# Ledger of designs, part 24: designed miniproteins, single chains, continued (3)

Each design is a single chain, and the fold is of that chain. pLDDT is the mean over its residues in the fold that is shown.

## One batch from the design tools (miniprotein)

Design m8861
Fold by ESMFold2-Fast:
Structure m8861 (fold): chain A 79 residues (1-79)
Amino acid sequence: EYEKLVEEARKLDVKGEKYFSEGNYKQAAEWYRKAAELYDKAAEIAKDTDPVMADYLRRNAEKSRKLAEEAEKKYKEAQ
C-alpha cells in the first residue's frame, strides 16, 4: 500500500529536481511539496508495521520540503 505512494513521491522528487535545474523554481517547488505530502502519507501508513521505514520516509518528506522552500525562495527573489 504505502510502496505505491513512495514510488510516486520519488517520481515527483525527480520532476522537481528537473525543473529546479532548468530554473523553473515555481514548478520545482510545487512538485517537491507534492512529493513531501506523499512521503508523509506513506510514513503514516508504515508507522504501525515498520517504524524504521516510517522514520526514513519522514526524513525524505523533510528533505523534499526543504528543497521546495529553497525553490520558493529563489522564485520570490526573481519577482
Scores: mean pLDDT 86

Design m8862
Fold by ESMFold2-Fast:
Structure m8862 (fold): chain A 79 residues (1-79)
Amino acid sequence: ADAALRQLERQLESALKAAQNGAVSGAIALVETMVAEALKHGVPRSELARLLERAAEQARKAGVDELAAHLREMAERLR
């Protein structure tokens, strides 16, 4: 579980960088897939929601508002 959370954090950072370079739709699809895999590996929904909320705030600060909005929606669905 802890290792899966760390992997997801690194993948979210990579997705944000891709979105900053214009690959927003691909980054959103990648994050949806990563979250599904983390749930399969037993990562608690509440921990995933908190991580996605932090990632959404980082995306907002980076000016990738579309990614930020999708990450917030995903976090809300996991609550």
Scores: mean pLDDT 81

Design m8863
Fold by ESMFold2-Fast:
Structure m8863 (fold): chain A 99 residues (1-99)
Amino acid sequence: MKVEEELKKLEAELEAELAKAEEALAAGDLETAFAHLEKALAKAKEILDILLEKGEITEEEAERGRALAEGSLYALRLYLVDGLSEEEVLALQKELHAK
């Protein structure tokens, strides 16, 4: 496969997962929304790995991209959970302490 075709496929898959997350958020289904956001994060990391392999970005740039994507998901989770229910905040704290 050409790199361009592989990247377009991954970008389309990323967009599809983000669209499913948006739909779940609109329905108030945070668990499903975060599951799709985590899948979107995995696709974003895969795109960064391909760019690194082809020499289009440096290892440092790839690490920064991954950190930014992971940080964005974490910030979004805190924002949505913190804004919606105390029970969800407690569940998140329990998960962080258990792992």
Scores: mean pLDDT 71

Design m8864
Fold by ESMFold2-Fast:
Structure m8864 (fold): chain A 63 residues (1-63)
Amino acid sequence: GAEILAAQETLARLGLYDGPLDGVYDAAFRAAVLEFQRRFGLPEDGVLDEATRAALDAIRAGE
């Protein structure tokens, strides 16, 4: 979906995701989300929840 694609683009810019920008939630994307959550002090559940999306959106907006 569009929300996953936007997250993939942001994670790729951070060097955390090198998989395809296809909007699909897969194991590589989940691993990137977990690494992002660890770096930003969020719960490490691999879920693209509201807090994780808000943090990714803040990084994207801060460019």
Scores: mean pLDDT 80

Design m8865
Fold by ESMFold2-Fast:
Structure m8865 (fold): chain A 86 residues (1-86)
Amino acid sequence: MASGPGVAFVVGPAGTELRGRVDADGNYIPEEGPLEVPKGTIIEGAGRDAQPPIVLTEDGKVEVAGFRFDVKVVDGEPVTLYVAQA
């Protein structure tokens, strides 16, 4: 299937969607800056590239389903995020 650079969705709890774009190198560029997530948040790739869930415990870059995310870990209750290409 031909999928060029597209829109990436990060789906949080209760169906919250974070929108950005994907550049030519497959990097996710969020419109609202880095993802601020509670410590212990789990991030999972949906669908195309099966990989184990990643637990976010510190600031940095993570790669999920071929997308790279800038992550900032904050205090709060951990959640599960799903990454899917539209």
Scores: mean pLDDT 63

Design m8866
Fold by ESMFold2-Fast:
Structure m8866 (fold): chain A 85 residues (1-85)
Amino acid sequence: SRVQQLQQAIQQIDTAIRLLRQGDVDGAIRHATQALQNAIQARSSVDTIRQIRTGIRLLQQGDVDGAIRYLSDARRQIQQELQTL
């Protein structure tokens, strides 16, 4: 269901941020990529999808702090989407 896909996207973002705090950038990229797939399948807003993609790109460029900001903003938007379902 769309609700389950949005909940999975939040869980994947939370895991990515936790892994970043532990220094596991590669693990964070894998989980952020899964969050992106869940958000696309849930038909999340273009803005939410863009924020996740930007977070992943920043991780690939070594900007961990920037990535956490973008992933956290995406998580907040997904939570708002869940509340409207």
Scores: mean pLDDT 90

Design m8867
Fold by ESMFold2-Fast:
Structure m8867 (fold): chain A 70 residues (1-70)
Amino acid sequence: NPALEEARKYYEKAKEYYQKALNTKDPKEKEELLKLSAKYLQKATDLIINSPLTDEEVQEFFTEMKEETL
């Protein structure tokens, strides 16, 4: 499913910016990186909500998010 693959890519970008934010010592840079992380997380979520996904595809996506976050 192209929408699911695109949502995964946005989630990966969100995770990347979040990790960069955790590693920065500059408060202003940290704030901007956290904003970028939130932006891409929203894009991933919007794609999932607005795309016709099967229950199985939704479960696979959240399983991948669990592996990446935990």
Scores: mean pLDDT 76

Design m8868
Fold by ESMFold2-Fast:
Structure m8868 (fold): chain A 62 residues (1-62)
Amino acid sequence: SSMAAKLLKQGLERIKKIIEEMSKRVRELKEEAEKDKENRESLLEQAKRAEDLINEFKKSLE
């Protein structure tokens, strides 16, 4: 909560832009995962981790 409060004060607008960029990257990663059978599990795990982090940041900003 302390970190979230500082982020809100020092860079809310910049963080929102970063979150949007990360959301796009997660979508791209999911598309790549669907096409790559050999690396699918690894890519999906990475996508889920990124999605969880994005969701956590969104909640901290609300």
Scores: mean pLDDT 74

Design m8869
Fold by ESMFold2-Fast:
Structure m8869 (fold): chain A 60 residues (1-60)
Amino acid sequence: SKKEILEGVLASLEGLIEDGLKLSPEGRENLSKYLKEKVGVELDPNLSTEEAKKEIEKLL
């Protein structure tokens, strides 16, 4: 379901933040495209990893 996809993405972003890592610019673009294609959500690829997490949390 769309919720399961968003929860999976959220878990991945949380894991990166816990490890002190960030999405690369390419990773941000790929995430934006993935969410648009799979769940119809437009995520700004210029957002930080922490900002992207907050936006996804709003959709759950």
Scores: mean pLDDT 84

Design m8870
Fold by ESMFold2-Fast:
Structure m8870 (fold): chain A 57 residues (1-57)
Amino acid sequence: GPESRALLEEAARAFHEGDLEKAIALAEEGMRKAQEEGDTGSAAAGGMLVREARRLL
């Protein structure tokens, strides 16, 4: 939904800026919000971003 998408867009921006800790925090929040909204696509996207950020950290 709109809230999860906004959080995931912020997470993606933090990821591109190299702020991996911020990217993980925002993506995990976005995933939780996506689950509340029933947005399985956004939840999956957030999970991928967390995994990639943790891999680089």
Scores: mean pLDDT 86

Design m8871
Fold by ESMFold2-Fast:
Structure m8871 (fold): chain A 90 residues (1-90)
Amino acid sequence: MRIEIRLEGGPLDPDVEGEFTLTVTITGVSKEEADAFYQELVELLKEAGIDFESERTYEGDTFTLKIKGKGTPEQLGRFFDGLRERLAAR
């Protein structure tokens, strides 16, 4: 299994929400494993207080998750801290 994460945009000012796009590409994974990872990402975004929309695409053995959201730098920091902890536990 290979996971690639790409972040585009995001807030520049500490007290201002910025729009971002998070793209997660998972290759060589089962649908069940990809769905479990998606649920973890959704939980982390909700815990950080980020408003978001999500889109999932399945193409062969490649699962693509696209998340469009708005958040402050502090909220994005909390999300990425949680994501690092979850990835380190794997």
Scores: mean pLDDT 75

Design m8872
Fold by ESMFold2-Fast:
Structure m8872 (fold): chain A 75 residues (1-75)
Amino acid sequence: GMSKEELYKRLEEIIKHYNFSEEQKEKLRKLVEKYLKTKDEKEKEKIKLEIALIIAKATNDEEKIKLIEKSLEKL
């Protein structure tokens, strides 16, 4: 699995690449922190999907947005 340090590094790389708003950057950092602190696998899956949704929306990936939203509705 990915280490805490590696996950934060990848998050900062994604943030730089896709020009997120400051509000989106803060939401992403909070979600990553929550993911690392959470022990519930179902909550981890939900947080992972919420992170993916923010990234997909920032990149205007309509197919990915639809897939992630459908996955979130089933949780």
Scores: mean pLDDT 78

Design m8873
Fold by ESMFold2-Fast:
Structure m8873 (fold): chain A 61 residues (1-61)
Amino acid sequence: MELIRKAREAARKGNTEEAARLVKKALEELGLPEQGEKVEKAILEGKVSAEDAVDFVEELA
């Protein structure tokens, strides 16, 4: 999934907001929109690293 690769690149560059947005979108496309909202919020609030969130989505895809 191209969204997951872009999210990983954004996370590695320290672009946390872009990584959060792409992770949310990837989860929405997997049929998990509620999880997408929760993960985006957790990344933006610093409760979960963007890299850990990307790893989680890769395991689901």
Scores: mean pLDDT 81

Design m8874
Fold by ESMFold2-Fast:
Structure m8874 (fold): chain A 53 residues (1-53)
Amino acid sequence: SDYEEALKLAKDMIRGGLNVDQIRDILRSKGFSDEVIDKAIEEALKEVPRPIM
C-alpha cells in the first residue's frame, strides 16, 4: 500500500539523518498524499531509535 511504501522510505530517511521537513518534501515529490506522509512520519519516529548525546 502507499502507506507501507511511505513508512519504509520515512524510516530509511530518518536513519540517514534527514529532518521531518526534508522527508515530507521528498515523499510529496514521489506522489504520496500529505495524509499518508504525516501518518508514515509519525509511525517512523516511534519505531526508529533517535541518536542521543
Scores: mean pLDDT 80

Design m8875
Fold by ESMFold2-Fast:
Structure m8875 (fold): chain A 92 residues (1-92)
Amino acid sequence: SEKEKLIEEAVKKFKDILEKYKNGEITREQAVLELARILQELAEKVSPEDLRKFYEKIKEIAKKILTPEEAERFIRVLDSLYRALLAERERK
């Protein structure tokens, strides 16, 4: 489905950004901004339930690609944004 493709593409973009960061191709600040953009764009297009499933999946991907310390840092920053976006979607 179109929605399924959007989620799959978002996951693919998320993974690509983390790999670029791991390889030293982009800064941590650039990675955070790009990941935040992906979350914001997806949050506008999918249900709260789909956003939750996406976020659970990206947390697991981050843990696989990054060291435990780096994954914790990225998840901490993104969690604040994720919670704000989820609350905004649930208020409608």
Scores: mean pLDDT 81

Design m8876
Fold by ESMFold2-Fast:
Structure m8876 (fold): chain A 61 residues (1-61)
Amino acid sequence: SEEKTLKVSNILTEEQKQQLIYDLNNKYLVLPAGIGQEKAAEIATYLKNGDKIVKIEEVEK
């Protein structure tokens, strides 16, 4: 398994980032509003492969 950094264009609070990391690493697909369908598919692929999401970073557009 690999450690993955998730890049999102949404503004998330630190609490939302920590909750998302926890939920995804425990195999719950609970996503914040606006994360988008392509990003959801990317996350699902990582979880299916046994990868662990360790960090969430905001990307400026």
Scores: mean pLDDT 70

Design m8877
Fold by ESMFold2-Fast:
Structure m8877 (fold): chain A 59 residues (1-59)
Amino acid sequence: VASPELLQQMMDAGAAAVAAAVDLVTARRSGASEEEIAAAQAALDAAHARVDALAAQMA
């Protein structure tokens, strides 16, 4: 059974992933530099890795 702490961390990680995805979409649509798009992509990848790690702890 997942602890309330682990569920809270999953919710926070999910929110961070959504924010990172919005940033990436905004950067691509606004014609941001390749460096800015790469940074936004790296942030999204890190957020997904965090969600995956927390999900593994709940399995």
Scores: mean pLDDT 82

Design m8878
Fold by ESMFold2-Fast:
Structure m8878 (fold): chain A 73 residues (1-73)
Amino acid sequence: SSNNNTINTANNLYNEGNNLYKQGENYYNASKNLLAQDPSAEARAKELRDKGDKLYKEGNDKKKKGDDLLNSV
């Protein structure tokens, strides 16, 4: 049924969101590790955090779309 397809799509969006969160966490960790080794690398560390922030936002957007779909069935 179309409702089953909608539920499957929502589950896929949640999985995509979780994967984006993991990628964002990796960038946050890379930023932290860089600053621990080189405190002067603040500009580069910020670039890594900005990438993490973008991925986290994309993950939130994916999860919101999943929630919106589940509310439609």
Scores: mean pLDDT 89

Design m8879
Fold by ESMFold2-Fast:
Structure m8879 (fold): chain A 55 residues (1-55)
Amino acid sequence: MLSPEELFKKIMEKVSEKVRELIARGELPDLSTPEGRERALKLVDELIKEAFKEI
């Protein structure tokens, strides 16, 4: 079984990598708007859920 520390590290690595890819491609929602911030939060939540499914 993955320890809580290993699980957290794996999730953070996956989320951070995907967020950095989206920034590099200019595909992140506009964080200057309330709508963009809401979309960004939902996107991060989805990435976290996908990371959990891979354990």
Scores: mean pLDDT 74

Design m8880
Fold by ESMFold2-Fast:
Structure m8880 (fold): chain A 95 residues (1-95)
Amino acid sequence: SPLAEAIVLFAQLAYDAEGRTLTPEELARIREMAELIVEGHKKIVEALKKGDYEKARELTQELVDRLAELSGATPEQREHMRALMERVLDRLIER
């Protein structure tokens, strides 16, 4: 996906600016996460456009769980990510 490749490039540039070089394994993981974000966002936006707020919430939770698994997030970090994403979703629905 061109959007996922753009996300990977921005991540590389951000880490490079801080003097850190990403390993090939870290790059592959970031690319997989970027593809999940692009695909998940598309599905969430389509659900929101249809007014299917329950489906949008379900898809958001699925995306958070998949990203948490790939990043090796702790249960506490996963809960924090869910809380943040629910807050973002609520803000999008309120418009």
Scores: mean pLDDT 79

Design m8881
Fold by ESMFold2-Fast:
Structure m8881 (fold): chain A 62 residues (1-62)
Amino acid sequence: MSSEELLERMLAASELVLPHREELAKDPELAQKVDELIKRLLTAPDEAAFEEELARLREVLA
């Protein structure tokens, strides 16, 4: 994965996480789950896997 691809994935994750930053600061269990999902989407082998992990992150934060 190129550094540009990694940056794009990090930005997508950040856009989902930023509105929930205060909630994550108060809930370490949720913060850990979100961190694991971010790690999974950043290390996803292809775009389909990335979209699947991004959807899981959206669901957890809903």
Scores: mean pLDDT 80

Design m8884
Fold by ESMFold2-Fast:
Structure m8884 (fold): chain A 74 residues (1-74)
Amino acid sequence: MSEVMQEFVDLVQEMAALMTTLSPESQRELRKLMQELYDKRKEMETLPDEEAREKFEKVKKEVKEKVEEILKKD
C-alpha cells in the first residue's frame, strides 16, 4: 500500500477502537463517518500520490474534528 493508504487504515483502526467506549447513538455517527472515509479513500486511489496525500491531510483534519464533536456529544 502507499503511505497515504496505510495512514487511512491506521485512522480507521483508531476510530474502531473508540466504538466499544461510546453510546449506541455515537457508534452510529462514528460508523457513518468511517463509511465516508472509506468512500474518500476509494477516490484517492485514482489520484497521484502527491495529490492523494494533500487531499488526505484535509480529510484527516475534517474527520478528527467530527470525531471530537461525537466524543463531546457522548
Scores: mean pLDDT 78

Design m8885
Fold by ESMFold2-Fast:
Structure m8885 (fold): chain A 58 residues (1-58)
Amino acid sequence: MLLRVVEDVEKKSEEELELKKGDIVELLEVVDEYHLLVRNLKTGEEGLVPKKYLEEID
């Protein structure tokens, strides 16, 4: 499943991923109600992202 970043995301912890608006990420795991584990297709980096910053495109 591919997701688009809807707003710039700042890295707040070592487990989180910094993302820019318009980046495309792949869903790896649903961690909890508020967080997804994703891979940034541009950088190959993996990390936690708050679900509210992502929209499904696939």
Scores: mean pLDDT 83

Design m8886
Fold by ESMFold2-Fast:
Structure m8886 (fold): chain A 75 residues (1-75)
Amino acid sequence: GEELVKVAEKLKEEAKEGLKKAKTEEAKKAYEEAIEAAEKGAEYAKEGKITAAIGYILRAIGSLWEAGLVDGIKP
């Protein structure tokens, strides 16, 4: 169970670092969405709600990918 928490927390840190380097408002929004999804993923993982946790982790990954594409940076 702890492994999903660590994955979500790592995605949150990556999104926070991306947000600091983001050049466009659209990329900043996508990084903020990734942070929020990663936080919810970690919360559901801690509660043992594995399916919900995986869903939010996938959303965080998608938002990170979108942020990279918007800023013209290869993910």
Scores: mean pLDDT 81

Design m8887
Fold by ESMFold2-Fast:
Structure m8887 (fold): chain A 64 residues (1-64)
Amino acid sequence: GKEELEVLLEDLEKQVEKADLPEEVKEKIKELLEEARKALEEGNVEKAEELLKEAAKLFEESLL
């Protein structure tokens, strides 16, 4: 639900901040997370989940 997505969003924000990644990659991930947060504020849980998954995938790919 929305509450679970908010927790995952906050966790991913913290992980990105601590990660040793290029600034350009961090900015792209942060942009997706901001869009996800906006979607949650608008009550669009499906869009928020999609954006959060995209951010998480980009983060994982950047660590490989």
Scores: mean pLDDT 82

Design m8888
Fold by ESMFold2-Fast:
Structure m8888 (fold): chain A 74 residues (1-74)
Amino acid sequence: DAAERLREAARAAARLQAEAARLAEEVGVEAAEERLRERAEELERRLKEAAEAARKEYGEEATLALLREAFAAA
């Protein structure tokens, strides 16, 4: 399910963002970004793939609505 994959990617992004915020409090923003860089890049790639799959299955308009909903829920 393309929608489910997109929601999973959005939840992973929210978790990484929370982890980054917590880590920045401990070691500073620059060090936190450096430590999490590879994970952030991989997650961005996965989000793009999930969005493309959803666009093919549901179309552009529905995919944009789903993205807004997924990120708002995260």
Scores: mean pLDDT 79

Design m8889
Fold by ESMFold2-Fast:
Structure m8889 (fold): chain A 67 residues (1-67)
Amino acid sequence: AAPSATELKKHQLINKATNEMLETHDYEEVSAKLAEELRKLGVSEEEIERYIEAIRANVAAQLAAEA
């Protein structure tokens, strides 16, 4: 089955945050904004932390590959 509307919105927010981090390198500000939006969707703090860690790791790996 296709993802729910809430899951789709989470994916859109995560993709937006990943792209903003790659463009701006402003990890702290982008992470804070993403955390607030995910809280509004009812995502748990533990799950928010995992998403942010995964995004930061992915961004770091992409930037390292470009160096």
Scores: mean pLDDT 80

Design m8890
Fold by ESMFold2-Fast:
Structure m8890 (fold): chain A 83 residues (1-83)
Amino acid sequence: MDVTAPLSEASARLAVEVLRELGHDEAAARVEAGAAAGRGSEALVGALAGLSPEELRRLRERAREAGDEGLAALVDAMLAVQA
């Protein structure tokens, strides 16, 4: 994964939506703020570090369903770290 690539508006929106569905409103707000500041990928990684493997799998499923392979790959990397 290219960790220097900026998080797309669509990827940020999808991640925020799923985080809010899971009840992680503060994590969702951090991703929104990070994306607006050009640090979306960094903010997303920080937010995802607080998720359970089950919550990460749900986000990965939603990313794949939406065709967002970049977000899906990022979540896969986070799952590998938790394994």
Scores: mean pLDDT 76

Design m8891
Fold by ESMFold2-Fast:
Structure m8891 (fold): chain A 94 residues (1-94)
Amino acid sequence: SLREQMELGVIEIAVAVALILARKGDSKGAAELAERAAKRLEELQKTSSIPEELKKAAELLRKAAEAARKGDTKKAIELLDEASEKLSEAIEKL
């Protein structure tokens, strides 16, 4: 639906901002945005036509937030990039 596409678009922007923050060394900001994006995906998953894709993206974002909090910036960036790719694929299926 258009609403689901718009919600996923907002989440994709949040992930892109988290990536920028992680690359600039703002691990706390990156972790916070990744966690908030994951929570929104987990809520959206419950009524989604593509629940498994959203679940996988949320799991990647949760792992990215954990890596960022531990100071593993390289791992956080890799996980955020993977989550961004999964979200782009999910939006294309809607």
Scores: mean pLDDT 85

Design m8892
Fold by ESMFold2-Fast:
Structure m8892 (fold): chain A 80 residues (1-80)
Amino acid sequence: SSDLEQAISLFLEGSKAFNAGDYEKAKELFEKAAEKAIQAGNLTLAGGSYRLASKAYEKLGDKEKAAKYRKLSDELFARA
């Protein structure tokens, strides 16, 4: 599978986990999706993945990591 196909698959699995309330699994899947999206050169998917990782960390009460990933998301969208 290409890096882009892997990024999309991980993003969809992360979204499913997030909607099920499994925020621990969701954050890991969104972080992996962002990394694969960066490798594929898809800054929009990488930004979206970090945005959703940030939301998962907010749900877990990890405000520091939520802020970190929100900033990374905003920077990627600005360069997309």
Scores: mean pLDDT 90

Design m8893
Fold by ESMFold2-Fast:
Structure m8893 (fold): chain A 72 residues (1-72)
Amino acid sequence: SPSAPQALAAAREYIEQARKALESGNIDKAKELVEKAQRLIDAATRLGADPQEVERLRAEVEKLKEEIEKKS
Protein backbone atom coordinates (compact mmCIF):
# COMPACT_ATOMS: atom_id res chain seq x y z
CA SER A 1 0.00 0.00 0.00
CA PRO A 2 1.34 3.50 -0.77
CA SER A 3 2.22 5.88 2.06
CA ALA A 4 0.21 9.11 2.49
CA PRO A 5 2.99 11.26 0.90
CA GLN A 6 3.22 8.83 -2.06
CA ALA A 7 -0.55 8.89 -2.59
CA LEU A 8 -0.58 12.72 -2.50
CA ALA A 9 2.36 12.88 -4.94
CA ALA A 10 0.50 10.56 -7.35
CA ALA A 11 -2.69 12.64 -6.96
CA ARG A 12 -0.75 15.84 -7.82
CA GLU A 13 0.67 14.14 -10.92
CA TYR A 14 -2.81 13.05 -12.12
CA ILE A 15 -4.17 16.58 -11.47
CA GLU A 16 -1.36 18.00 -13.67
CA GLN A 17 -2.07 15.41 -16.38
CA ALA A 18 -5.81 16.20 -16.19
CA ARG A 19 -5.10 19.93 -16.73
CA LYS A 20 -2.96 19.10 -19.78
CA ALA A 21 -5.67 16.81 -21.17
CA LEU A 22 -8.28 19.55 -20.64
CA GLU A 23 -6.03 22.14 -22.35
CA SER A 24 -5.65 19.78 -25.35
CA GLY A 25 -9.45 19.28 -25.55
CA ASN A 26 -9.37 15.63 -24.46
CA ILE A 27 -12.37 15.82 -22.10
CA ASP A 28 -12.76 12.04 -21.59
CA LYS A 29 -9.10 11.67 -20.59
CA ALA A 30 -9.38 14.65 -18.23
CA LYS A 31 -12.44 13.02 -16.56
CA GLU A 32 -10.57 9.71 -16.11
CA LEU A 33 -7.49 11.42 -14.65
CA VAL A 34 -9.61 13.51 -12.24
CA GLU A 35 -11.29 10.28 -11.01
CA LYS A 36 -7.85 8.71 -10.42
CA ALA A 37 -6.68 11.80 -8.53
CA GLN A 38 -9.85 11.76 -6.37
CA ARG A 39 -9.30 8.10 -5.41
CA LEU A 40 -5.69 8.84 -4.42
CA ILE A 41 -6.73 11.88 -2.33
CA ASP A 42 -9.30 9.66 -0.56
CA ALA A 43 -6.59 7.01 0.04
CA ALA A 44 -4.15 9.64 1.36
CA THR A 45 -6.84 10.97 3.73
CA ARG A 46 -7.37 7.45 5.14
CA LEU A 47 -3.56 7.12 5.55
CA GLY A 48 -3.42 10.31 7.66
CA ALA A 49 -2.18 12.84 5.10
CA ASP A 50 -1.80 16.52 6.07
CA PRO A 51 -5.37 17.94 6.15
CA GLN A 52 -4.26 21.24 4.57
CA GLU A 53 -2.66 19.46 1.59
CA VAL A 54 -5.76 17.23 1.22
CA GLU A 55 -8.08 20.28 1.25
CA ARG A 56 -5.94 22.10 -1.35
CA LEU A 57 -5.92 19.08 -3.70
CA ARG A 58 -9.68 18.52 -3.24
CA ALA A 59 -10.24 22.19 -4.17
CA GLU A 60 -8.09 21.73 -7.32
CA VAL A 61 -10.07 18.60 -8.27
CA GLU A 62 -13.40 20.45 -7.82
CA LYS A 63 -12.18 23.33 -10.06
CA LEU A 64 -11.15 20.78 -12.72
CA LYS A 65 -14.56 19.06 -12.47
CA GLU A 66 -16.28 22.44 -13.02
CA GLU A 67 -14.11 23.19 -16.09
CA ILE A 68 -14.75 19.69 -17.50
CA GLU A 69 -18.53 20.12 -17.01
CA LYS A 70 -18.43 23.51 -18.82
CA LYS A 71 -16.65 21.87 -21.81
CA SER A 72 -18.83 18.74 -21.85
Scores: mean pLDDT 86

Design m8894
Fold by ESMFold2-Fast:
Structure m8894 (fold): chain A 60 residues (1-60)
Amino acid sequence: MEEIEREVFELLRQGRLEEAERLLLEAKIKSDRAEMALVMGYLRQGREERAREFARRVRG
């Protein structure tokens, strides 16, 4: 858990948002911090639709 969360944040730092999202979903990690960081990352890149889709997916 801890190590995978670290990898997610490293991918986010590199701008590899889709890979970070895939890692979070595949690892079945429930991390509000990482999820919020991904949403904000997509919004910062102007990808509002993707941010909404991701948020909807993780909240069910």
Scores: mean pLDDT 77

Design m8895
Fold by ESMFold2-Fast:
Structure m8895 (fold): chain A 98 residues (1-98)
Amino acid sequence: SFEELKKEIEKKIEEIRKLIEEIKKLIKELLEKAETLEELLEAIGLQLRVIGLEFDLDLLEKKLEEAKTLEELEKIKEELEKLKKELEELKKELEEKL
């Protein structure tokens, strides 16, 4: 049903929000550990990437609030799955650098 899928998507948004907060902590650690200009610029680049991904999540959350059809919810779910994959890849890259 529409309401069941909407609740599933809301839970997925909360899960992705937690992942973003974990990534932000790792980026902060990377910024604090940077000893060279190159390392600092790499950390800043990763920070800009996570800001962009967080912006994408905010847009999807707004689309969820405006969604009126099951088709719109399915599309939001697909975009959230892509966003989660991108964030999980970013987290792995950060963990490898720390």
Scores: mean pLDDT 88

Design m8896
Fold by ESMFold2-Fast:
Structure m8896 (fold): chain A 103 residues (1-103)
Amino acid sequence: SNLFETPPPPALLEALRKVTENGVKEIEKLDEDTQLALKYILTLKAEELIPKLKDKDPRVRTAAAYALGIIGDKAAVEALKEALKDKDEAVREAARLALKRIL
């Protein structure tokens, strides 16, 4: 499934958080559907995810922030700094963890 075709489910957001905090080894502990979703995310370029930080759905913005942190591309740093000012607390926390991982 495309990460952004439907809003990310809570289980995927929690998995993205754990991988961002603890590294890609967490992927092996996840169920098959969540592993497939994360493997897909890891094939994406930062340029594809950066626009999703401005999505109307805070779940999509949260997932994009975590995914950018996992990918680790410094091209995302300025967009993630803007996401630290997001109106949604989960988005701000995801951006904080992503920046901590990248920097």
Scores: mean pLDDT 82

Design m8897
Fold by ESMFold2-Fast:
Structure m8897 (fold): chain A 65 residues (1-65)
Amino acid sequence: MLIITAVATKDYEAKKEDEISLKKGDEVEIYEILSAEWVYARNLKTGEEGIVPTSVLEVTEVKVL
């Protein structure tokens, strides 16, 4: 299992119901890389899961389990 941890570099407001909102500094776990532009992730602060743009994230850790 691959777990990628990233941090939001800026605030992001969800634009569609499958997206989640992020605040700058929120940590996320990336579960699936959908494209170069989108990942499926969970916000560790809120517990929400959904799609976020890769452009607002900075990868902090990549772990193979």
Scores: mean pLDDT 81

Design m8898
Fold by ESMFold2-Fast:
Parts: sequence; C-alpha cells; structure tokens
Structure m8898 (fold): chain A 55 residues (1-55)
Amino acid sequence: SSEELRKQAEEYRERARELRAEAAKTKDPLEAQILEGMAALLEGIAGFLEKLAEK
C-alpha cells in the first residue's frame, strides 16, 4: 500500500541520517566515504518508494 511504501521510505531516510552522522564522527576517510555512499543509496531507494506511493 502507499502508506507502507511511505513508512519504508521514512525508515530508509532515518537510517541514511544515522550513517551520515557516523561518517562525520569517524577519523578514517575511507570509512566515511563508504558510509556516505551507503546513505546516498538508501536516500535513492527512499525516493523511488515515495514516487511509487504517489501512484
């Protein structure tokens, strides 16, 4: 359902925020880049789910 898709998108966006916060706290540049990349992918999935929910 549209409600389930929106809820799942919100969960992915929340997880992405957590990953970016973790990236900001690490002293390892490679770890930071991996965490930021994962966050960007989750944000992309969330955006896709949000568009599906608008059907």
Scores: mean pLDDT 88

